# Designed miniproteins, single chains, continued (3): the designs that were tried, part 45

Each design is a single chain, and the fold is of that chain. pLDDT is the mean over its residues in the fold that is shown.

## One batch from the design tools (miniprotein)

Design m9648
Fold by ESMFold2-Fast:
Structure m9648 (fold): chain A 113 residues (1-113)
Amino acid sequence: SPVVVEALKEAVQSLPEELRLPLFLLIAQVLLDLSLKEIAERLGISQGTLSRHLARVESELGFSVRYFLEHHLSEPQKLQLAAHVYQQLPDDKKEIIRQAFPPDFISRLEQAA
């Protein structure tokens, strides 16, 4: 539902800026069917560090983001949410994402924004 995506976009605006990159990574993990290990390796961080940051996002939002994405959003809606979060990242974080993820995925994010 478009209403669900808009409600999530509003919830994202209430997140601290430092949690927007972890939120993007959680959505990308679901969209690309990547393991926690694969995401951590792409970013050059430890799995423990990534796991802690993802847990903090879900704690601040008050719900399981992964469960919500898997059960309440279509694939195009997940991409729309990922694109929305990506556009809110500072340029240095966007550059990290462009280097870590496939060019096709980056192109889809830019088209969905």
Scores: mean pLDDT 83

Design m9649
Fold by ESMFold2-Fast:
Structure m9649 (fold): chain A 63 residues (1-63)
Amino acid sequence: MSEEELRAEVEATMELMKLSVELLLTPEEEISPEERARLEARREGLAAALQAGDLERLRELVA
């Protein structure tokens, strides 16, 4: 694994953790259902890309 690949995985893992914390701690009444769905979709996308080892996708989702 290259330094760039490792860095992308670390950054994606940190972003996934941040999104998970945001979704857990934010009351439903403070965000719209559409915004919650968007955050959940992004979290799911990051998790799927991490499991697949899709480094290009991880880089896109982290940006």
Scores: mean pLDDT 75

Design m9650
Fold by ESMFold2-Fast:
Structure m9650 (fold): chain A 72 residues (1-72)
Amino acid sequence: MKKKEEEAKKLVDEARRAFINGDYETAVKLAEEAIKKYPDSKYTPEAIALRSVAYLELGDTEKAAEDYAKAS
């Protein structure tokens, strides 16, 4: 049961590191992977939030606004 949570956590941790390093495209991809593969994970809200702020940094305000509404 916990293996899916650990895999989701790993993807979110990697997305967070990519975001901190300024690799916003990789942060979006890793966050999307976590959301799509593990939608019911306790880490999914954080993945949505990370994808939202990464979209803002990339200038994709429409996608960022959609994710921000879901994370709030």
Scores: mean pLDDT 79

Design m9651
Fold by ESMFold2-Fast:
Structure m9651 (fold): chain A 89 residues (1-89)
Amino acid sequence: SLEEELERLKRQEEFERDMIAGVADLVSAVLSTILKNNKLTPEQKEKLEKIIEEMRKIADDVRQGKITPEEAVERLKKLVKEANKILEE
């Protein structure tokens, strides 16, 4: 029925949001572990801390439906690219 299909789509959307938020939380946790590396400069640490905070905000925003799953993925990809660039310095 149409009602069952609509409920299925809603559950799929909620699952997608939770999964993307979970990925953001996992990546931010990995970066937080990297921040404990004594070989990083103070400037690298400050830049990475800002990226971690932005990733956590993306996780919260996508869970709350403030941003779409697609927008969350695009923002996370950009932040991962920025983190990699900082770590290559």
Scores: mean pLDDT 85

Design m9652
Fold by ESMFold2-Fast:
Structure m9652 (fold): chain A 70 residues (1-70)
Amino acid sequence: MKEEIKKYADKAIEELRAELSEQFTPEEVDEFIARFKKTVDLLLKQGASLEDIKIALEVFRAEALYRARR
């Protein structure tokens, strides 16, 4: 169970990094990734499911896309 969530989070971070690198500076990308990692760690500590992690990723993507507009 923990290994599956970790694998998912690692892949999600890799995909998010690649996606954001097209629109943001490396420093801004690292900041977004750091925030996502903190959120994942907090959710896992609270006993969150894989579904909760997926929802968190969608929220972070939406925030990043919103900031990319102007």
Scores: mean pLDDT 76

Design m9653
Fold by ESMFold2-Fast:
Structure m9653 (fold): chain A 70 residues (1-70)
Amino acid sequence: SELDELADRIVAELERARATREAPHLGGFDKSGERVLKNLRAVKRALERLGAAPETLANIDRDIEEVEKS
């Protein structure tokens, strides 16, 4: 799916940045309007694949909920 493809690209960028000790370059992901929610869900999928802490996942869930209410 498009969401899974975005998550795969985010994971690849996060792993690249980690290996090179750089800040991740997420600017290629459209964050305008309706795509904010799609991108947040993709970030959550990427963080899940990287084994992020439950607190990090809870924070992204709150961000998703806030955008859905807007």
Scores: mean pLDDT 67

Design m9654
Fold by ESMFold2-Fast:
Structure m9654 (fold): chain A 70 residues (1-70)
Amino acid sequence: AALARTDPASLTPLERAILRALAQAGGKPLSVAELARAVGASPAAVSRALRRLEARGLVRRTPAGYALAL
């Protein structure tokens, strides 16, 4: 699929919190469970948000978890 440019202001509070947690990790991949703990949300909610962020090209999946695509 083609990548679309996404304005950070269009993101939900949960999506922004996930991106911030990944930025604080300095490129280290984080698992869904680690992100759920860091942002105070359920693993199911974090997983759904990560799939939408991945579709927008803002995060990437690695064997160790999810990381920023920036």
Scores: mean pLDDT 76

Design m9655
Fold by ESMFold2-Fast:
Structure m9655 (fold): chain A 85 residues (1-85)
Amino acid sequence: SSLLEEARKLLEEGKRAFRAGDYEKAAELADKAIELLKKLPESKEVLTLLAEAYMLRAMAYKALGQDEKAEEYYKKAKELALKVL
């Protein structure tokens, strides 16, 4: 799916932005990836990428000092990751 490929690229860009210290950009790119992934059927690959995107969002909010938002998205990422076992 082209949407799956786009979501994967956005997530890769988001991870690079996070490593560069661009936390706002990392959160934005994670949000865009989540939006695309939610349009796809719930497959193991989609759930794995959603978990990674929520984790990136959580890490970015933590780095921005938004601890409550970070905790919420960490829990979401864990729930999604457990579904792919």
Scores: mean pLDDT 88

Design m9656
Fold by ESMFold2-Fast:
Structure m9656 (fold): chain A 70 residues (1-70)
Amino acid sequence: MEKALEGKPEYVDELIEALKDPDPQVRVDAAIGLGYIGDPRAIEPLREALKDPDPQVRFVARATLEAIER
């Protein structure tokens, strides 16, 4: 019926796991990717990322949450 095309569910799960990566750059990229997909499953993981020790990760997580929660 509707298209189930690109951005497969696996991408969301992989990006959520990447938010736990020891590399802050990987976590930034994961938060950005979750924002592009806009899946509400990312809301809770991104809220945890608001407490990340890296300020760039916190900034991107906040911006992404604001975009998804609108």
Scores: mean pLDDT 76

Design m9657
Fold by ESMFold2-Fast:
Structure m9657 (fold): chain A 66 residues (1-66)
Amino acid sequence: MRYLLTFHGDVAYEIGVVLRLLGRPDLEVERVDERTYLVTFHGSEEEAQAVVEELRSDPHVEVEEL
């Protein structure tokens, strides 16, 4: 499953979130534009949905499913 993440607001917060995601073995993170990241999940759909729901609850992150 692939998701596009667009960050708004604090750059330090963005970096913290991206580093946390990069620490996960079940996904890949690629910067595709300024403040926009492509996230590819290799794990279960349930684990991907849990991460996506957490990110969607964040007012600094927009999440788009591809």
Scores: mean pLDDT 80

Design m9658
Fold by ESMFold2-Fast:
Structure m9658 (fold): chain A 95 residues (1-95)
Amino acid sequence: MEIPPVEELVERLLTLSPEEAYQFVLDYANALLASLPADAEEARAYIVRLLGTLSEIAQELAKRDPAIAEAVERALVEIAGRAGARLAELRAAAA
């Protein structure tokens, strides 16, 4: 699944409540994490790109709606933890 442009995701998130934005970002990221490459280094590169894109989205949201930005930042913390656990699982499988 391709990561959409930052501008498209920012505009979509701004139409949601903070709780809806939190859930949207979690659902979106969980779908991407479920489709990670089996190669741990490719998976790492994908995770870095995903987290970088979501961080950029949170920064743009902070300029326009701090409440939605806070919800997306909470989702980012959750996503980073899940991504780290998944990457560790892939590395263990490759050992």
Scores: mean pLDDT 80

Design m9659
Fold by ESMFold2-Fast:
Structure m9659 (fold): chain A 90 residues (1-90)
Amino acid sequence: MRETALELAKKTAALGISVEEARELTEEALRELDRWLEENADEYSEEQKELYREGVRLLGEALIAAAKGDLEKAAELLLKAQELFNEANA
C-alpha cells in the first residue's frame, strides 16, 4: 500500500504541477465537494461530511507535497486520505 502511494506520488510529481497549481486545484476540489455535499445533504451525516472534507484537504496537501518533491510526505497524506474516505463509506 505505501509503495503504491509512493508510486502515485512520483507520477503526480512527474506531471509537473506547480505548488501554486496544486493549491488552486485543492481549493476548487473543496468548493466542488461542498457544493455536492449541500446538494446531497439528506444522504450524509455531519460526521461523514467532515470525513470527506478532511480527506480532500489531505489529498490537496499530498498534491502540494508532491509538487515540492516531498514524495514520502505525499504518499503518507494519500494513505491518510484513503483511510478517511474508507471510514466515511463504512
Scores: mean pLDDT 79

Design m9660
Fold by ESMFold2-Fast:
Structure m9660 (fold): chain A 60 residues (1-60)
Amino acid sequence: MTRFVLRFESEEEARRFAAILRRLDPRVRVTVEGTTVTIESDFSVEELIGLILRAIGEML
């Protein structure tokens, strides 16, 4: 299991990121707590980083 914790500038950005990530792959477990997003998955570190970068790209 791979776990990442990301902090955003606002709760709105955190929720938007979480929604995009869940849409990209529903197998990823995403928890939003204020501006903090916790991501848990059975993916490798590299695969999960790839999904995170793609989700960030879709926010732009």
Scores: mean pLDDT 83

Design m9661
Fold by ESMFold2-Fast:
Structure m9661 (fold): chain A 79 residues (1-79)
Amino acid sequence: SREARLALLREAQRILEEAGVPSAAISRAVAALADGLAAGASQEEILARVGEILSEVLSPETVAAILARLAEALARHGL
């Protein structure tokens, strides 16, 4: 539902903010997540694109930790 997607996007933004991701990268990552969900992309495809964006500004270890949290959030929302 639209409400579930909006709740997920808010949770994703919070996860990225708590991880100290720069605001420009948060905006790009959240936009990529929203676009992937709207296009019906797989969880794997969405996380791969978000991972590419985050890898421009964060260490591989931090990216992996964030992607794990986002994967859990996606699964909880059935997306």
Scores: mean pLDDT 86

Design m9663
Fold by ESMFold2-Fast:
Structure m9663 (fold): chain A 67 residues (1-67)
Amino acid sequence: SAALERKARALAEAAYLGVTESEVIKRNVMHDTGLSEEEVEELARLYAEDREKGIRYAKELLERNGL
């Protein structure tokens, strides 16, 4: 859905910013989603490598965690 697409893109971007620029953003992403630090860091890594891969992984995380 368009809503899932937007949510996944936002999550991937937030994870990337959290890992590369701001511990506060990283902690907020973990707290708001319940994702582990490892999952957030892997999402950031994939997004940095390929935006589409990152967004696909974000969709998987959202679906797996009922977000």
Scores: mean pLDDT 87

Design m9664
Fold by ESMFold2-Fast:
Structure m9664 (fold): chain A 45 residues (1-45)
Amino acid sequence: KVEEAREKLRKLSDKEGIYLAEGKWSEANKIVTERIKKMEEELKK
């Protein structure tokens, strides 16, 4: 469960890095919000 959550967060982090490199700050912030939601979903399970 914890390891699975870590993998999901890592993938979102990589995607965030791509958006930041492209100067898409709004998209990067959306990814941060998605990471928080993924963490909440893992806590529910």
Scores: mean pLDDT 70

Design m9665
Fold by ESMFold2-Fast:
Structure m9665 (fold): chain A 100 residues (1-100)
Amino acid sequence: KKVEEVERRLREVTGAADTAAEHAESFSPVEVESLARRATEVLKAAMENPSVRDLAVRTAEAVLRAIEALKPVIESSPEAQKAADETVETARRLLEAAAA
């Protein structure tokens, strides 16, 4: 994918994750599932583009913080839980690749 497109998507997901972490109580399970799917897609794209590594690390960290804040909402929906689990696994793999 184009580096500029991946960078833009990473910034969008970071902003959405920061909002979710600050306002977790206002999020529905459907909104959490949507955010988790978007995060998984962009983090997977970022893994294929080393030039966005620093930004991808910040996005992964923001997403992991958002998932911790959203735990009560996530636990209320099997679909949100599955989507969040995939996002956590993807974020951890990206952070491990960046640390290597």
Scores: mean pLDDT 84

Design m9666
Fold by ESMFold2-Fast:
Structure m9666 (fold): chain A 61 residues (1-61)
Amino acid sequence: SPSEKEIENEIEVSFVQMSFTINGELTEEQIETLKKIVEDPTTREDIKKQAKELLEEAEKL
């Protein structure tokens, strides 16, 4: 079974993605959260990829 932290990271990335879609930008706190998720070894590879893509999109703006 996935750990509670794995589930939390998946939910957090989904929330940040939705927020970015609606607002067109990420807050500094959201950027730091995504960086922590990417660096967390317990994060699933697909979730890490989504977090990295969101960070790259935010940095281009």
Scores: mean pLDDT 77

Design m9667
Fold by ESMFold2-Fast:
Structure m9667 (fold): chain A 58 residues (1-58)
Amino acid sequence: SSLEEERQKQLDKEIDEGVVALAEAVARTVGKRLGLSEEEIERLGKEAGERARELLEK
């Protein structure tokens, strides 16, 4: 049914956003451990999130 399909799309979106958030968090953690500046850490997180979004869109 269309309701099941819409629920699946919402779940897939939530999973994808979770994967992006995890990628950003991992990148920021790596940046902090490397002693990067706050600006460099934010940039690294943003780039990791953008790359994760690209990988999730086939």
Scores: mean pLDDT 82

Design m9668
Fold by ESMFold2-Fast:
Structure m9668 (fold): chain A 68 residues (1-68)
Amino acid sequence: SGAEAAAELIKLANEGAKEIVVESDLLGRVVVDGSNAAQVAGAALALIGEEPERTVLTAGERKLVFEN
């Protein structure tokens, strides 16, 4: 779900991920600076509000898939 993807995005940023790639059917591909609280919050709110069918988060070697 978008809420689960948003929670993991916030967690990745809090764990020090500098670059988080967010890919979804509604947002396309966006790169989020994990050290920028406004970017992290904006991307998380978009995922919660838009509830994309599929979201992929990539941070370094980690790739996580969320489906609604």
Scores: mean pLDDT 83

Design m9669
Fold by ESMFold2-Fast:
Structure m9669 (fold): chain A 95 residues (1-95)
Amino acid sequence: SAADREWILRLARELVKRIFEAPLEDRAATVEREMKRFLEEIIEKFPELAEEIRELVEEYTEKMIEAAKEGEAGLDRIGQLVGDLTAEILALVER
């Protein structure tokens, strides 16, 4: 639904904001923590998609942790990865 789409987009914006506001040295740990929170919130809302969403979030979390370890150069990559993850979750929820 449009309401579900807006909710997911808001949650993704909050995720990006929290990661980007983290100090550089804490960014990898923040990615792990915030991605876990994001996963838990999404699967609570869509328990029927829990397995598919868990696999997606775990894959993207690994990529984002790697990007976070690249320092400032990884920041744009983290934004792109959150965008890609959000699009894939929306595709699952809307189908």
Scores: mean pLDDT 87

Design m9670
Fold by ESMFold2-Fast:
Structure m9670 (fold): chain A 58 residues (1-58)
Amino acid sequence: MEDEKKANELIEKGREALKKGDYQKAVEYFKQALDVNPASLERRRRIERLYQEAKKKL
């Protein structure tokens, strides 16, 4: 699905932002990945977890 590819790209950008210590950008990228609404519940749960971890670092 196109949504899966877009979500994966946003996840990678979020992870890169986390590595750089840019937690605000990481939160925004993970939020955008959730907004794409991937069909996979397991993938959605993983993105939600990453989103919460990034928010915890703010």
Scores: mean pLDDT 77

Design m9671
Fold by ESMFold2-Fast:
Structure m9671 (fold): chain A 83 residues (1-83)
Amino acid sequence: DDEKYEKLARELLKEKSEEEIKELLLEAAEVYENGDRSKIELVRIALAIIKLLIEEGKYVDLVKELALESKSLAEILRELAKK
């Protein structure tokens, strides 16, 4: 349920530092790239965080550029974690 992950992402963005959020995005990229289905919930949380950051007007141009380049989800997560 998307609403569950959105609520959790909002709580994480409130409580976690920028550094901790970047670390979570990098970990989600590794999980996705390695195909570890046991940790798929981390990927869902990371996607909800990205959605909220885009809605706040953060990284919109970067996300659009990465989507046009047909980059993998793992590459997108790593690039967002660098900012």
Scores: mean pLDDT 70

Design m9672
Fold by ESMFold2-Fast:
Structure m9672 (fold): chain A 78 residues (1-78)
Amino acid sequence: VKEIIDSIKDPEVKKAVEEVAERARKAGLSEDDIESIVRYVAEVAKKKGPEAGIKAGEEAIRLSGLSPDEQREWARRR
């Protein structure tokens, strides 16, 4: 995870990826799931901008099978 974030040259993309990584950690995802989400978010943010990356990350976190309690805190279900 850290290596992927550290490899990002664009500071806005890096910030978006760091925000999604923090949300995924708070949600209790495994490091492997966080790494997969971070890679996906970085690619989306590079192509479509940081806001699109954050949205993609939020959706990926939901699809990773978060508990109902974790989803209620910050992730949207519908």
Scores: mean pLDDT 71

Design m9673
Fold by ESMFold2-Fast:
Structure m9673 (fold): chain A 75 residues (1-75)
Amino acid sequence: MRERAREVLEEMYRAGVRLPRGEALEILREAGVETVRELLEELGAPEEFIEAILEALDPSLGVPALVEAVERVLG
């Protein structure tokens, strides 16, 4: 699974695609959010690209990050 996820992410990054769809999305979901993050970090993808892909895999992960950002501005 990790190798398939890596191939998908390399293809997407090369093509500049931030929104995984269909089979690509399914492969990345099976690999899991942590594995996808690690692979994107290994590829040197910018944080905004990583966040966009992770949000597509699990939108709930975007909520904690948003709350933390708001707390950082307030605190």
Scores: mean pLDDT 69

Design m9674
Fold by ESMFold2-Fast:
Structure m9674 (fold): chain A 60 residues (1-60)
Amino acid sequence: MMSSDLFQRINRELDELERRGEDAVKLAREVGEEVGQALLDSIRGDLGTYVVEDARERYA
């Protein structure tokens, strides 16, 4: 579950960034979601199903 590990690290980075500024956090989360979509597309053949379900759960 390499994708799951990556998403967890991104979330932790976002939490730390939140302490630096609320506007920055909002933008970072929007970028993170967009990056998540790109990551999903890139690894769709391997772990795409897991990434899709994880993203769907978080962004439903």
Scores: mean pLDDT 59

Design m9675
Fold by ESMFold2-Fast:
Structure m9675 (fold): chain A 62 residues (1-62)
Amino acid sequence: MKKLARSLAPYRVFDETTFIPAKGSRVLILEEIDEVYARAKDLDTGREGIVRLDDLEILEEL
């Protein structure tokens, strides 16, 4: 199930796939991988990668 979320933490890139979207960015959760990680797209930058669910606020379930 896809979800719309907002980033709560400052921008950070860990590697080519893993990042924290800039604080306040809108994020589309595409796929939950486990209890900690999801594949997501930053709607403000277009970056797609792996994000931590704890760094996000869920706004809407799609």
Scores: mean pLDDT 81

Design m9676
Fold by ESMFold2-Fast:
Structure m9676 (fold): chain A 73 residues (1-73)
Amino acid sequence: SEARKILAEAQEKLDNGINLSEEEKKKVIEALRKLGYSENEIKAFELRLEIFELDDPEEAKPLEEKMRELEEK
């Protein structure tokens, strides 16, 4: 599946500490939708990417809270 390949390539980049480009983020979001992930799961993934790009743990706290709320729904 093309969608699974996109997710695997994105995950490999993240595992190596490489930030995704905006185009790669869009492809990942489309792949998640195609694989049947919920909108809440997709939004949680987007927040996870934002947290990953932050250098300050204090700036991550409000995004982590939003992600947790989305994942608990």
Scores: mean pLDDT 75

Design m9677
Fold by ESMFold2-Fast:
Structure m9677 (fold): chain A 82 residues (1-82)
Amino acid sequence: HMEEVLKENIKKRIENAKKAIDELKQRATSPEVLALIDEIEKLVKEAEKYLQNGDIPKAVEIMEKIEQKLREAFLLLRLEEA
């Protein structure tokens, strides 16, 4: 039961990350933000792999890294748009 709840939570976090990546791709033109987007996309694929294999702790670890890099990318984007 708890494992299924955690798996569903990670799935939603991945979906949210993909939506954020789509937003960044529509707005980003700088090489720095584009490089972060590429890095985040690689991490999303890695998180999906760990989730598919049932490695919940590793999937959570990668999701935390994704969310940190997404915050960084949006901050950088806002600073460049200012």
Scores: mean pLDDT 85

Design m9679
Fold by ESMFold2-Fast:
Structure m9679 (fold): chain A 88 residues (1-88)
Amino acid sequence: AMEEAKEILKKAAREIIKLILTHEEDVTRAVGLVLRLIGLEIDAELAKTGEELLEIARELVEIAKETGLEEAIEIAEKALEEIEKLLG
């Protein structure tokens, strides 16, 4: 369950990074968002509890909303739903 949740988070973060690199024209904004998502991947790998992973998944949704990309929001929300099902 924990390892599956970590993989879901890391995959979702990577897909959102790809969307940012493809669609975000503001280089400074793109770099800031990508660095935050890389930080979330590290936090996910280091997480020791299901509650920590759920908090990271919620942060992923917040970052996705900041991108303004509907596809990023859908990816992040789906990841949160899958993690909630695995851990709850």
Scores: mean pLDDT 86

Design m9680
Fold by ESMFold2-Fast:
Structure m9680 (fold): chain A 94 residues (1-94)
Amino acid sequence: LLKAAEETARLAIENKDDPLAVEVNLAMMEMQYALALRLGDWELAARIAELLARAAEATGVRVAEAYELLAEALERLGDRERAAEARRRAEEAA
């Protein structure tokens, strides 16, 4: 799952000039994040969300949504400081 998310992030960034390719790849990463949650793996979910946030920042697409997912995963892991920073980034991008 993590390697699939890394590949999806790479494709979004490499195709950043194609809006449809960016949106599709970022949406696939959100599905990969949801799958990690279904598996109960919050550490994997946080790693996927970090990749999603980087791809979103690089492309300018779905930035607020990406950071909201990262904040959720970090809160579940008890990392309050990083979660608060992710929420701040989400608010700035909204």
Scores: mean pLDDT 82

Design m9681
Fold by ESMFold2-Fast:
Parts: C-alpha cells; structure tokens; sequence
Structure m9681 (fold): chain A 72 residues (1-72)
C-alpha cells in the first residue's frame, strides 16, 4: 500500500489548490476562489488536519480573499 505516496499526492494537490485560490482571488474571480477555497479545506481534512487547524485555515483564506477584493 502506497499510503505515504497518497499522502504526498494530497499535499501536492493542497499546494496547487491554495495557489489557484490565491490567483482567482487576486483576479477577482469570486466563483473560482470559493471553489478552490472549498477544495483546499477538503484536502486539509483528508490530510488529517484538526478542527482547530481547519478553522484557522478558513479564516486565513477568508482574509486573503477580502484583502484581494479591496485591492482589485
């Protein structure tokens, strides 16, 4: 079983999702930003992030999106 390889793939997907979220937020694509935000949170849960870590991640992503919208 390649559980370690699966975990590494999920980490790579998480990093890609975060980058695409930031790109969408900076471009003002609210729909894509929300989609990638949800995907990022889901991937973090799959990687075993605690409820507290998920809440912190949700807050950080929200702040990034809000700041990007103000500077559009």
Amino acid sequence: SSSQQQREQLKQELNKSVNKFIEAAEKGDKKKAEEYKKKTIELARQLGASPESIAQLEQVLKEIQEKAEKKK
Scores: mean pLDDT 81

Design m9682
Fold by ESMFold2-Fast:
Structure m9682 (fold): chain A 95 residues (1-95)
Amino acid sequence: SAELEEIKRLIDAGKIHLRDIGVSELIELLEALPATPAQVPDLRETREWLERQLENLDERSKYYPLTPIEEEYRERLERALELIDAQLARLEAEG
């Protein structure tokens, strides 16, 4: 969509970062538009942030069970990580 293309333009220009958008919007962006080599540092930083969020949820879940909303959020975090890993693998293979 025109909205996703504009968000990507702002990220490519360094005006916003991938981690600053919502996890659902991040998933939509990564599914719709291929990442560029210029985005690799932002993808890596976002990956580290997503991993920290998952680690925090996993650590907390040892003491009390996650709510359905938190389980849904965990699933979105895992999906975003899968998409980032796929984009990074593609960019590494392309040179």
Scores: mean pLDDT 79

Design m9683
Fold by ESMFold2-Fast:
Structure m9683 (fold): chain A 62 residues (1-62)
Amino acid sequence: SAADVAPLVAQLRDADPAVRRAAARQLGEIGDPRAVEPLRELTGDADPEVRAAAEEALRGIA
């Protein structure tokens, strides 16, 4: 929970799907509601692992 949410939210739109997946998981662990809308957008991602990470993160937040 010591991680800054804003850089992680920016990483959800990174060109590298590995970066997007890692950012989604970290935001889910932090549980900050500011991540809810960006993570909801990520559930439509082209990469199925990124979509799964976003869905799991959202379950942890609310």
Scores: mean pLDDT 82

Design m9684
Fold by ESMFold2-Fast:
Structure m9684 (fold): chain A 58 residues (1-58)
Amino acid sequence: PIELDQAVEEALKKAKERGDEELVREIEEKRERIKKNPTDVDAAAELVKLMESLGISP
């Protein structure tokens, strides 16, 4: 398993490589929500799901 921050950076890199601006925005939004509220379990769960859709496994 990789650190969550590292996984998020990898996910952002892959989304940017695809040119998927909506996916980049969604990942960044969830990351910012977690930074402001680390107990935001909904944002964390959605982030994990987005990472898995990019082939980044837990």
Scores: mean pLDDT 75

